# Ledger of designs, part 64: designed miniproteins, single chains

Each design is a single chain, and the fold is of that chain. pLDDT is the mean over its residues in the fold that is shown.

## One batch from the design tools (miniprotein)

Design m2354
Fold by ESMFold2-Fast:
Structure m2354 (fold): chain A 72 residues (1-72)
Amino acid sequence: MQEVQEAIKARDLARLRALLAEYQARIAEVKRKAEAGEISEEEARRELSSLTFQREQLQAAIAEIEAEAAAA
């Protein structure tokens, strides 16, 4: 969580995109583990709730920075 907020505050587009890719990979891994029975569906939902929230924050920040760059 702190990592995402720091990247957003820094407005580091490269870092934000790298973090977005990491969170997308983590989401895919949680889904894979749930399908494989390595974690429960309940645990997967708990983890996915946190991960999807961070993904949405990253997507919003990237979109805002890109829009500002396009307007310049």
Scores: mean pLDDT 80

Design m2355
Fold by ESMFold2-Fast:
Structure m2355 (fold): chain A 60 residues (1-60)
Amino acid sequence: SSAENAKRLESQAQTLEDAARNARKKAQDSTPEEAVKYLRAAHAAEKQAEAMREAAKALK
């Protein structure tokens, strides 16, 4: 159902948001070269989470 799909998208978005926060924390403890990679991964996860939340809203 659309409601179940919306709930799954929201759960996936939350997981990506948590992963992004962890990546940003790892960036703080990393070398400059590693920090760039973690920040890039965090940014990508944040964008994906935003898209999933927008998709979930469209199903409600």
Scores: mean pLDDT 87

Design m2356
Fold by ESMFold2-Fast:
Structure m2356 (fold): chain A 62 residues (1-62)
Amino acid sequence: MEEELLEEALEILRQSEQIKDPKEVARIIGLILAAIGALIDGDLEEAKRYLERAREEVEKAL
């Protein structure tokens, strides 16, 4: 399950290459880092919430 969340985070990072606004890219990266921090702490629910928000930010920026 942790591996799936990491793969999702990498996919979101790849999609962020299409975003022109560096502030939006920074926000998305911040959310991904927060998700990774939650994974290290073993908080899968928190990690999922951060990744869902990162995905929403990508959709809004594209």
Scores: mean pLDDT 79

Design m2357
Fold by ESMFold2-Fast:
Order: structure tokens, then C-alpha cells, then sequence
Structure m2357 (fold): chain A 80 residues (1-80)
């Protein structure tokens, strides 16, 4: 379902945040954790319009991070 896809995406975002934090990229890790929490809140409220916007924004950030970090790229590829 759409909700299951979003929940799996949240798990991906949290894994990327852990990797970034382990590398001292704490501000970027904090941003991604905030996005994960906002996505969880949107799903809980059944605000799928907001959830889709947050998904698109977060996905764009992850794609940029994947260009810079091979470990982030691998995590994103495993989501597919």
C-alpha cells in the first residue's frame, strides 16, 4: 500500500541518518531525522498531501547525498 511504501521510506531515511551521524555529519543527520518524524506525523494524521511533499523533498536531499557518499548510495539502491 501507499502507507507501506512511505513507512519503508522512513526506515531508509533513518538508516541514512545513522550513517551520516557515524561520519560526523551531525547537522545533515539531524535534518533527516526531523524529516522522518514529520513523515510519521503526516501518515498518523492521514495527511497524504503533506506526506507526499515531504517524501519528494526528502528524496531530493537523499539523491544529492548519494552523489557524495557511496554508502548512502548503496542504502538508497537497496530500497529499490
Amino acid sequence: SKEDILKKFIELVEKVAEVLESKGRTDEARFLRRMAENLKAAIEKKDFSRANRLYDLTKAVLEELAKEDPEVKKIIEEFK
Scores: mean pLDDT 86

Design m2358
Fold by ESMFold2-Fast:
Structure m2358 (fold): chain A 76 residues (1-76)
Amino acid sequence: TLEYLEKALEAVKKGDLEAAKEYLEKASDAAIRQGLEVLQAVAEHLKAALEAVEKGDAEAAKRYIEQAMEAARKAL
């Protein structure tokens, strides 16, 4: 989960929102594999980050990805 969130954040910083969306989807899949507790911790922030990326809001996407990373660290 954390590795894909880190890659999503780097993609957003480069302005590559398409790559950011791909990595956020992989982060969601990884959270599901790690278990319900991790998924619950990151799900809200992942959803917000994906919505921000779809709207082209790189600043909001960056903020939500950072929140998802923090939630994932606390759940692991």
Scores: mean pLDDT 79

Design m2360
Fold by ESMFold2-Fast:
Structure m2360 (fold): chain A 76 residues (1-76)
Amino acid sequence: MEEAEKLREEGERALEEGDYEKAGEYFVKAAELYAKSGDYKSALEAYGKAIEAYRDNGEKSLEILKKAQEVQEKMK
């Protein structure tokens, strides 16, 4: 999905600039779009990057981890 790919690229760009909050937001949006399209592998990769972006925010990381777990359940 073109939109999800663009959001992932924006997240990577934000990480390079050190804007971890913005990077996490982009990666979460990308992951949600990938999951809606059934691309669970790309969704999990994007959620993983979002968790890395929010590593200093344990509450946000746990919220995203729960979303990643829901995607993993759909893969099995």
Scores: mean pLDDT 82

Design m2361
Fold by ESMFold2-Fast:
Structure m2361 (fold): chain A 82 residues (1-82)
Amino acid sequence: MAGITRALGLMYAGIGDILASRGNPEAVEEYIKAAELFEKAGDYELAAEAYEKAAEAAEAAGDEKLAEELREKAKEAAEKAK
């Protein structure tokens, strides 16, 4: 059920927020998991937000290439939300 998938996505986004607040690079993986779950749920607005947060965490970790790839995914998700 999409609602359960969305709730799971919100859980991973919350874990990502906690890790990011601690400067932990694992935040990137948790935000990506959240974004993938939001896409599966059809919640493309939340998926775009999660990919943007993942990109910010990747930049903070020094992975500029991954950050750019994640921003492109965020843009794709935002277009699907329309």
Scores: mean pLDDT 85

Design m2362
Fold by ESMFold2-Fast:
Structure m2362 (fold): chain A 70 residues (1-70)
Amino acid sequence: AKELLEKGREALKNGDYETAVKYFEEAVKQLDGEERVEALRLLSRAYMKLGDRKKAIEATVEAAELQAKL
């Protein structure tokens, strides 16, 4: 799980936003609690970089709702 976040962050840093989305989506599926909130926030950033505003907002809302339950 941590490896997926690291690979996603590297892809995001290199401008490979599609690859970043793929790694962060996989991380969200494998992580729970505060780590899943982090993965969702990173996924939202990657979607925003791709111009997918709707998916970016959806990921942000899911992260906020999960954070409120922790």
Scores: mean pLDDT 83

Design m2363
Fold by ESMFold2-Fast:
Structure m2363 (fold): chain A 96 residues (1-96)
Amino acid sequence: MEAARAAAEAAIAAFERLREAVLPSSKDPEATKKLVDLMIEQIASLPDLSPFEAEVTLALIRMGLSILKLSEDIPEELWKAVEEALAALARALGLE
């Protein structure tokens, strides 16, 4: 429980850093901000969900992230940080 919440907070911080880096060069900052904010909201809910709900929600977050990567030029370091944070969160939730 504590580990999952800490992992979710770390993932949120990684997504916030990604948002700040991407927004200044975005062709549609409003849409990009809404997508990232939605993913952050979903991450924040993960520790309180059932295992099945958490698995589905994590899959949706990964889908949103893939859409973001197709529309925005994301620095490799930030992309890796976000992927590593989501992997750590999945492990903390027991979703290996």
Scores: mean pLDDT 83

Design m2364
Fold by ESMFold2-Fast:
Structure m2364 (fold): chain A 70 residues (1-70)
Amino acid sequence: VSEEELEDEVINALAEIYLAIGKLDFQKGDYEGALESYRKALELLEQAKNPDEGLIAEARRFIEEVEKKL
């Protein structure tokens, strides 16, 4: 496997973690914290060469939901 492939796998996994943190913050009413976590997930996915399209769509949807609360 190449360095590039390993990096993309790590980025996708880390993005999932940030999305999970953001969801937890959202449930607690920490909309600012949720927004920051979702933005970090999206930023990471945008840096990947083979990002998970489902994670990108999920991050964008959650950002929209948070913005409705702010």
Scores: mean pLDDT 80

Design m2365
Fold by ESMFold2-Fast:
Structure m2365 (fold): chain A 67 residues (1-67)
Amino acid sequence: MKAVVIVAGKDKEKIEKAIEKIKERYPDYDLEFIEAESVEEALELAKKLREETGIPTVVIDAELFLS
């Protein structure tokens, strides 16, 4: 199953840690990761990708995900 995961955060280290944990939880998924500087940017990008491609797109706040 193909999905896009947009990881939002200001800290690149937290973004990278979130991506690694997501990959560990969903090893059987064909995941494409996109980084965004804010949740607002990630939500706008997710809306565009859903409208243009129809691919399932999820937004993750890296700081909240790692809490």
Scores: mean pLDDT 81

Design m2366
Fold by ESMFold2-Fast:
Structure m2366 (fold): chain A 94 residues (1-94)
Amino acid sequence: LEEKIKYLEEVAKESEAAGDKETAALSYLQLAYLYLKMEDYEKAIEYAKKAIELDPKNKEIVAAAYEVIAKAYEKMGDKEKAKEYKEKAKKAKE
């Protein structure tokens, strides 16, 4: 797991430096999923937000990232923010 996190962090940074925003966003989204699985909800939210910032017009990445943020807030007990980000994920698919 640690090796996979390091690999994805390297891919994300190299892709950003190269101007490959889509690959960088996908790498940050994968990091968000891994941190969510590890119950590190703050980092899951942080990396999901980075994915959105890098590729805000990619509806699939944006929707998936909002779903990660919503689930993280749900696990943290913030029902209001969880609902907010679930709605954002639905709208992103439009």
Scores: mean pLDDT 85

Design m2367
Fold by ESMFold2-Fast:
Structure m2367 (fold): chain A 71 residues (1-71)
Amino acid sequence: SADELVAEAERAYRAGDYEKAAEYAKKALEIDPNSLKAQGLLAASLLQAGKGKEAVEPLKKAAELSEQQAS
């Protein structure tokens, strides 16, 4: 499930394996493209890996999703 992949991404991120964290986050987004947690983990992992330019799109999507979820 997307939630299980998000949990694996969090585990990889905590271990400092940012490439693996980004991989799991991308897989979660294939199942649920609107996962705010997965978009945030992908962005954070890319930033930690020095791929700040690649983080721009996930950050924008996370911001859009946050706005949509704010009631």
Scores: mean pLDDT 82

Design m2368
Fold by ESMFold2-Fast:
Structure m2368 (fold): chain A 94 residues (1-94)
Amino acid sequence: MLVGVVVARVRAADEEAAEAARRAAEEAARATPGVLSVESAIQPVPGGHEVIVVATFESLEAAEAAAERIREAVAAVPGVTEVEVAVGEVEQGD
């Protein structure tokens, strides 16, 4: 089946900002109708922390709506320095 996918990459100044951004992104993704899965990770990088969130949705339209919500949610987090959100469609096989 075809599923919508959102990949969000967020740079944060410190661990507190990274954890807040991770929670905000996950909450925004899970609040979107048609969400199938949400996974996230935080890793240290030179100059701060990187948050990666991967979410899958029943449709590309749902993924596009989630991407907008995620951008808004993480942009509101103090200490977020960079936000990149990609949207696509992938085939999930049997």
Scores: mean pLDDT 84

Design m2369
Fold by ESMFold2-Fast:
Structure m2369 (fold): chain A 75 residues (1-75)
Amino acid sequence: RLEELLREGRELDRRVEEALAAGDNAAAAEAAEEAARVARELARLLEEQGRLEEAAGARRAAEAAERLAAALRAA
């Protein structure tokens, strides 16, 4: 499950980059919103395993993705 979330997060990051390169802000925002959800679930699982530094990193990634999605939706 944790490895699956890591792979899903990497795939979503690629989708955000591809959508941004294509000028598709709506698709980029959708992918960023999904990336934020995956990162929050990853952070929770990492925290439950005592992997606190990695959990903090995942939370920061979720916050960054949420800010990106909001900015793209506003554009």
Scores: mean pLDDT 84

Design m2370
Fold by ESMFold2-Fast:
Structure m2370 (fold): chain A 55 residues (1-55)
Amino acid sequence: SREEKIELLEAQLEHLRALLEELRKRQASPAVQAAIARLEADIAELEEEIRELRA
C-alpha cells in the first residue's frame, strides 16, 4: 500500500541520515566529501518521493 511504501522510505531515510552523521565525523578527504555529497543527493530524492506519496 501507499502507507507501507511511505513507512519503508521513511525507514530508509532515517538510515541514510545516520550514515551521513557518521561520515561527517570522519577526517575530511576527497573520498569522504564525495560520499557525503552522494548521501545528501540520495536523501533529497527520498524526501521528494515521500512528499509526492503524501500529496
Scores: mean pLDDT 87

Design m2371
Fold by ESMFold2-Fast:
Structure m2371 (fold): chain A 81 residues (1-81)
Amino acid sequence: MEEVEKHLEEIRRHTEEARAGKNPREHYQRAVEEADKAIEAASKAMGKSKDPETKQKYARLASEVFELAREAARNARRILA
């Protein structure tokens, strides 16, 4: 859990810095990279869990990360001229 949550916080941090105008392309790209790591960590944790509720929690977390990654990738493309 801590590993996925750490990557999720990094996604939010990079997105916030990009929105603040601090090298937006670099930060949106970093957000996408962190999202890939979060999804991998969530999948690994789900595979090790024996509790269905815990598996559902990781699945929901992965869905949130996926949506944030989509937004970051879209914004990165718009900044690329």
Scores: mean pLDDT 76

Design m2372
Fold by ESMFold2-Fast:
Structure m2372 (fold): chain A 63 residues (1-63)
Amino acid sequence: MKEEITDQEVNIALAEIAGAIQKRILGEDNPEAIKKVDELVEKARTASPEETKKLIREILNIE
């Protein structure tokens, strides 16, 4: 078992949490919520943890 979590794994976890919160706010059937979650997860796979945090803050502050 790995003792350290990779930056990519952390980024994906944070993106999933932000996406779940946004879906609750905008509604799960809202196309904007789905699009933003997909975009965030895709960017998080290649982004640094700092970039992922910035994306999460942007997503959660949409309204």
Scores: mean pLDDT 64

Design m2373
Fold by ESMFold2-Fast:
Structure m2373 (fold): chain A 79 residues (1-79)
Amino acid sequence: SELEKGEELFVQGLKAEQAGDYRKAGEYYEKAGEHYEKVDLAQAAHFYRKSAEAYRKAGDLEKAKEMEERAKELEAKAK
């Protein structure tokens, strides 16, 4: 299911963060958000915010901004 795929990607993101690989963590959280978009917009927004934080720590400010805007759009739709 989309939920199970998103959960697995979230776990991979946490492991990447623990390893200090913030770029890979951002990528995993972004992919988790994509799967959650199909079932839960609020959870998808949460994962895009985690992705933005990870990309900022990786120094990828452009990707961080992209994820922040994506989260903001979904938060507006979830209300």
Scores: mean pLDDT 86

Design m2374
Fold by ESMFold2-Fast:
Structure m2374 (fold): chain A 70 residues (1-70)
Amino acid sequence: KEEEIRKEYLTKLNEKFKQISAERDAKIAQLKAEGKTEEEIRRVRFEALQKMIDAYNEIKEEYKKKLEEL
């Protein structure tokens, strides 16, 4: 069942990235509409990138544990 576990975690990863990207884009659009600085916009982009890295590492660890239990 390795393939099913792989699909499960890839789906979870993709959904998480999609959510983070949507939140990032919505926040950037809001900041631009409010006339916020490019520095503030860059901070939002950096925070989103860090969240994606954290999510990837967490899901990757879960995936490895599940594979070891097969």
Scores: mean pLDDT 81

Design m2375
Fold by ESMFold2-Fast:
Order: C-alpha cells, then structure tokens, then sequence
Structure m2375 (fold): chain A 64 residues (1-64)
C-alpha cells in the first residue's frame, strides 16, 4: 500500500524539503509538490488521490 505526501509551499524548493521530511518522518513512499497551491486545492487533490489509488494520503508543508 502506497503512502503519498502532498506538499504545499510557496516555492518548489520548500515543497521538496518538506516532502523529503515526510518521506523520512511519516514513512511516505513518495511526495507530490504543490508549489503555489491553496490549502483547498491541496486537500481536494489529496482526497482524489486517496480515492484513486487506495493509498494513505497526507498533507504537509506551508499553506498557499
């Protein structure tokens, strides 16, 4: 079962850093950076991914 972290941040660098932390701390298998995405967009995408893949999807990082 995959575990996916959606990482919202103002820049791609911040999203990457937070994503790498999620891989280490939360045991995520992969992360998806959402640079400039709003909190609502990030949540909607997390729900959709969880439904499509059956994976555990979490939101991490800064709000847009």
Amino acid sequence: MKRIALVGADTEELAREAGERALKEFGADEYIPLAGASSEEARAKAEELAKETGADVGLVGAKA
Scores: mean pLDDT 71

Design m2376
Fold by ESMFold2-Fast:
Structure m2376 (fold): chain A 76 residues (1-76)
Amino acid sequence: PELVDEAARLMAEAVEHYKNGDYKKAAELFEQSARLFREAAERYRDVDPDYAEGLQVMAESAERFAKEARKKAEEA
């Protein structure tokens, strides 16, 4: 719960930085969010596999957004 809540909060912060054109900071926050979602997914793998799959999807989404933000930072 704590890891998931923190990951979601970082994801939301990353989106705000992305919208404000702070692509470098957005990428860092998306990368951090992805790591926490992956860590949470590993913790739930044996306890709640369906929930763990959902967390993996969130981690993949955060990783894709991080790559987009990194690309935007290079272009800006």
Scores: mean pLDDT 85

Design m2377
Fold by ESMFold2-Fast:
Structure m2377 (fold): chain A 100 residues (1-100)
Amino acid sequence: MNLYLVTFLIRAPGVPFEEAERVFREELERVAKENNIEIKAITSSQLSPDTLSVTVVLASKNSFEEIKEAAEKLAERIRERLEERTGRKVEIWVSVKKLE
C-alpha cells in the first residue's frame, strides 16, 4: 500500500473557515470511498480570512496518477459546491507527493 501527501490551498472569499473545512471533509470522504482510498490524517489551517490550507495523508493501492486524478476531482467538487453557496469564484491548488 502506497502513502501519499496531498496539499490543497483553497481561496474561497466569503466562506467561513468552518464551512469550507466541513465541505472539504464531506467531499474528501466521498471521493476516498469511490476510489478505495484510506484517509490516514487531515490537517487544516486558516492562512488568511479567505484562504484555507488542508494537508491529507492517504493510503492506497492506487497509482500516483490515479491519486492525482482523484485529488483533482475532489478539488472540482469542492469548488463547485462553494461557488454555488457564495456566487463567487473559488480557487483551489493541489499538490500530490508520493511518500512510500
Scores: mean pLDDT 87

Design m2378
Fold by ESMFold2-Fast:
Structure m2378 (fold): chain A 55 residues (1-55)
Amino acid sequence: SLLDEFRRKMLQESLELFAKLAADTSLTRAQRIALIGEHNLKLQEEYDKLLKELE
């Protein structure tokens, strides 16, 4: 389903972001947490939009 495809994409993009943030030694812990939080909010907004499109 489109929701399952979205969930797989979400997981893949999150793993790629986490790997990039883990490799970037110039970032502080607080900056990494903030970037992860922003990414999670974006994914939640995209998910909510997708759910409305399926109604």
Scores: mean pLDDT 82

Design m2379
Fold by ESMFold2-Fast:
Structure m2379 (fold): chain A 120 residues (1-120)
Amino acid sequence: EAPIKLGVVVAGTDPEAIARALTALAAALPALEALGVRVVEGGVATDAAEAAAVARAAAEAGAEGLLIVNAGADPATVDAAVAAAREAGLPVAVVESDAPTAADVVAAARELREQVLARR
């Protein structure tokens, strides 16, 4: 009955790829709400330090899991977000696609929801 709180990192350096990822995320929001998922903190990360900072901010905001949308970031950027989330005890799901869709975001959020519920 309580909503699942997720943090979101959109990781990338190409503005067009980042814009596509943000569009997919926005299109997914109604389906996430229907699943009882709420995004409590989100950000764009262009490097490892920004990715870790967004992940920590999500944990501080009460996120129970971290969704990473990889919009063509360096592996070190994604790894930094994953490491920060794991240090905070958060399960992680990663969308790995050059052209992410709302369906990809929903599938990853559903996986995270199952992991969060298993920990409650």
Scores: mean pLDDT 85

Design m2380
Fold by ESMFold2-Fast:
Structure m2380 (fold): chain A 68 residues (1-68)
Amino acid sequence: MDPIVEFLNAASVEELTTLPGVGEERARNIQTARNGMGELRDVSVLERIPGIGPEGARRLVEELRRRL
């Protein structure tokens, strides 16, 4: 599985808030989306999460590639 997708499926709200542009509300929206879907299957679903959008998704993927 993609390490970025694995991180997003496992990360706590606190871990998600370390990402650029992700405050507590956006972190909770990511958590809500993964719980509603069972899991996130690829990084493109980030664009559909409330408050993230295409630009936010790009920044998150770049940061996670840098960390992982």
Scores: mean pLDDT 78

Design m2381
Fold by ESMFold2-Fast:
Structure m2381 (fold): chain A 98 residues (1-98)
Amino acid sequence: ASQEEIDLEAEAALVIIGLTVLRNALEKGYTDGALEWAKKFAERALEVARRAVQLGRPDIVEDLLGAFRKVLESAQKAGDTEVAKLLEEAIAELERIR
């Protein structure tokens, strides 16, 4: 793997870790700041996904989609409609980037 591929995998892993933290926070009812963090993770994920497609790494896009879908489920269960809408939009854009 190239250094560029290693850097991309590392950036994807950091987004997935951040999404896992957000999911756990939503499950505990900690919704303050969740929308701001969801926006930051979505922006980073879309940048990573575009680079992943350019490098022929659709597996990274699939990993990001899986992580976003799990957080969306938690946002829906928490009743956080603003976070849920943002995550749905991010998922739609990730599917378009494929």
Scores: mean pLDDT 88

Design m2382
Fold by ESMFold2-Fast:
Structure m2382 (fold): chain A 50 residues (1-50)
Amino acid sequence: SDSDIGLIGLYRGIELIADDAIDKYKDNEEMVEVARKARELARELREKLE
């Protein structure tokens, strides 16, 4: 549905922002851990809609 397509786009956006955070803060283990969790949750939510 159109709403599912919009949500897929939003979750993909969260994944990209999280990937950027992992790259920028790679020396900050706590930040990387939180960003990886955010990426994983967004990916799982997206996959449930695909």
Scores: mean pLDDT 84

Design m2383
Fold by ESMFold2-Fast:
Structure m2383 (fold): chain A 68 residues (1-68)
Amino acid sequence: KEKEELEKVAEALLTGEATDEELSKEVIEKIEELEKELLEESKTWDPNAGPEEVRAKVEEYAERIRKL
């Protein structure tokens, strides 16, 4: 998956066909993966967890998105 995606982007760059759209698509896909992970992790959260604990988890994923 990652290798195939990088290979495609690299080839587009070499042929001069690469655009901001293709670079942005890779970033968007990573954001979507992080959102999916957050949703899946939320299923394991303690139902008695307060809003502060939930917020801390959301902020953790927001930092990962920010680093993209």
Scores: mean pLDDT 59

Design m2384
Fold by ESMFold2-Fast:
Formats: structure tokens, C-alpha cells, sequence
Structure m2384 (fold): chain A 66 residues (1-66)
């Protein structure tokens, strides 16, 4: 299933930052580590991760580790 297509259907832009966030989450990085790496707040990272979980791009198990 195409990650970029799912993001666009949800009204999100599949930019490099969003794609990098997905990679870091799949690597098991915490919300705090992702926020630091991407220069985002914890709230912004959590909001994006929740959308990605809803879209099935990130699994519930991956989210629990964040």
C-alpha cells in the first residue's frame, strides 16, 4: 500500500519530514528522540504519529514503544 497516497488522502503532504518521522518510528525511536531529530515539539510528533497509526502506516505496537 502506498504511504504517500494514504497521506494525501488524509489531507497531509508526504514531505521529507513526515517520511523521516515514519522511518524513525519504525526504528523504535521515542517521541522525544524524533522531536529532537526533526526539530519538532513532542505535541507535533504525537499528533503526526496518531494520524499515521489511524492510516495504518505505523502499527499500534510501534506506537506503544514511542
Amino acid sequence: MEVEKKLREAGMIPDERTLKLIELAKEGKTVDEIAKELGMSRNEVEALIKILVELGIITEEQYKKL
Scores: mean pLDDT 75

Design m2385
Fold by ESMFold2-Fast:
Structure m2385 (fold): chain A 67 residues (1-67)
Amino acid sequence: SPALRDGVAALLGIPASAVDGVTGFEVEGPPGQPTRVTLTVDSEEAAQRIREAAAGSPVELDIVVAP
């Protein structure tokens, strides 16, 4: 979903192209002040790409691989 991709990219401060393979996400924290984002991705490759792209993000990132 473009909306899911754009939402995740905005939350992490990364390009939408970097979040390809995301199938779900959960946000912890108040609106506008997220403290943790949990992403479900379809592959380890997607997980690794997102971790690298989000390395400068102020948000804690947890990634679950569920092919």
Scores: mean pLDDT 77

Design m2386
Fold by ESMFold2-Fast:
Structure m2386 (fold): chain A 100 residues (1-100)
Amino acid sequence: DPRAAQIAAESAENAPVAPLLSELAEKYRNKRLSPEEGKILSRTIEAAENGDVEAVKKALEEAEKLGKDLALYVAVLAYLFSNNEEVRELARKRIEELLK
């Protein structure tokens, strides 16, 4: 959904990321996350905050092996938590690909 990417972009610039992350977490609340899925999400946030493009790429690839929903969540988190343009561009492209 292009609106999801746009909302993520606007939220990253103007809003506290923590409330937006809470809303995303609530959307996936009823989905049981495996320990592997939880580790991918944690690594994604850390990599995004650090501007680590390669770590974000690896997290996206690992998430895709587990499912499109997790890959979308990882891409949104990478976009929301990063100040790095390369990470944000990578995440935005991935959101667009997964929503096709």
Scores: mean pLDDT 70

Design m2387
Fold by ESMFold2-Fast:
Formats: sequence, structure tokens, C-alpha cells
Structure m2387 (fold): chain A 60 residues (1-60)
Amino acid sequence: MGLKARVIEDFEAKSEEELSLKKGEEVEILEIVDDYYVKVRSLKTGKEGLVPKKYLEEVE
């Protein structure tokens, strides 16, 4: 099971590779891509994409 995170602020995708998320949504972290981005799956929609790490808070 991947790490779960919660979106702490609304994020709007600026590219096809990014995933738009609303504050309070839960995601699964699939991959840490670099020092800025993680690849996540939305638990609400099942869609995958890149999100800046600063918009996420890890939850247990």
C-alpha cells in the first residue's frame, strides 16, 4: 500500500502531466519524482498525475 497524503491547498494543473486537486482530497503517493514533484493517484477519481509536494501532507 502506498503512502497516503491529503491535499492542503487547491492545486490547478498547468500541464497534461499534472493532476488538479481540491483541498481536503486524499491521494496515494505512487512515486517521488524529484525535490518538487510527486506522482499521485486521486482516491476520489482514480486519476494519476504530478503534483508539487508542497500541496500535500502525509497522513497515516
Scores: mean pLDDT 81

Design m2388
Fold by ESMFold2-Fast:
Structure m2388 (fold): chain A 68 residues (1-68)
Amino acid sequence: MEELRKKFEDLIAQGKSPEEAAREVVREALKKGVPLEDIVNAIFPVALKAGLSAEAFVQILREVEAEV
């Protein structure tokens, strides 16, 4: 849980957009078998704080799930 949050923050610090950071973290976590609810609980609050809308976050989840 904390690892996913740190990874998101690190990607933002590297200059990635909230959209790009959320997409990368969700994709890697899903590939590792992390439950979707745990990913959402860890990343959604920090993604919203970084400026990502709830609608955009849901869209990213749907797109990434289709890719893994």
Scores: mean pLDDT 81

Design m2389
Fold by ESMFold2-Fast:
Formats: C-alpha cells, structure tokens, sequence
Structure m2389 (fold): chain A 78 residues (1-78)
C-alpha cells in the first residue's frame, strides 16, 4: 500500500540519517556530549519530517507511523 511504502521510506531515511550523524561524530572527533546533542536535534528533525509527510498524504493513522519512526531511531542510536 501507499502507507506501507511511505513507512519504509521514512524508516530508511531515519536509519541512514542517524547512522550518518554517528559516523560524522566519530570522523570529526565530536565529544560524547556533542554527539548526544547532534542525535537529539537530528531526532527532532526526522520526527518533524515524518509528521509533515503523514499530513501531506492524509495518512489514516499518523501516530502509528510516527511511533514506528521513533522506535527505529531508538534502536539505531544504541
């Protein structure tokens, strides 16, 4: 379905974005505190993107989509 494909794309976006932030923190020698701040700000951005996309497509259960994206961010940042 369209919503399943959207969820897949948003999950892929969230994973790659968090992985890139983790990689950049190591590459540019950011401290643990700086890395955590980068992750926090990146998480806010990803969630806003997911909310905006869900609204744009009039997704039937936007909270379910947002919760799935949040869950993926929590798993990747471990």
Amino acid sequence: SMEEELKKRLIDYAKKTVEKVLSDAEKYNFSEEEKNEMINETQKLIIKVAEDIAKYYNVSNPQELIDEVKKVIEEVKK
Scores: mean pLDDT 87

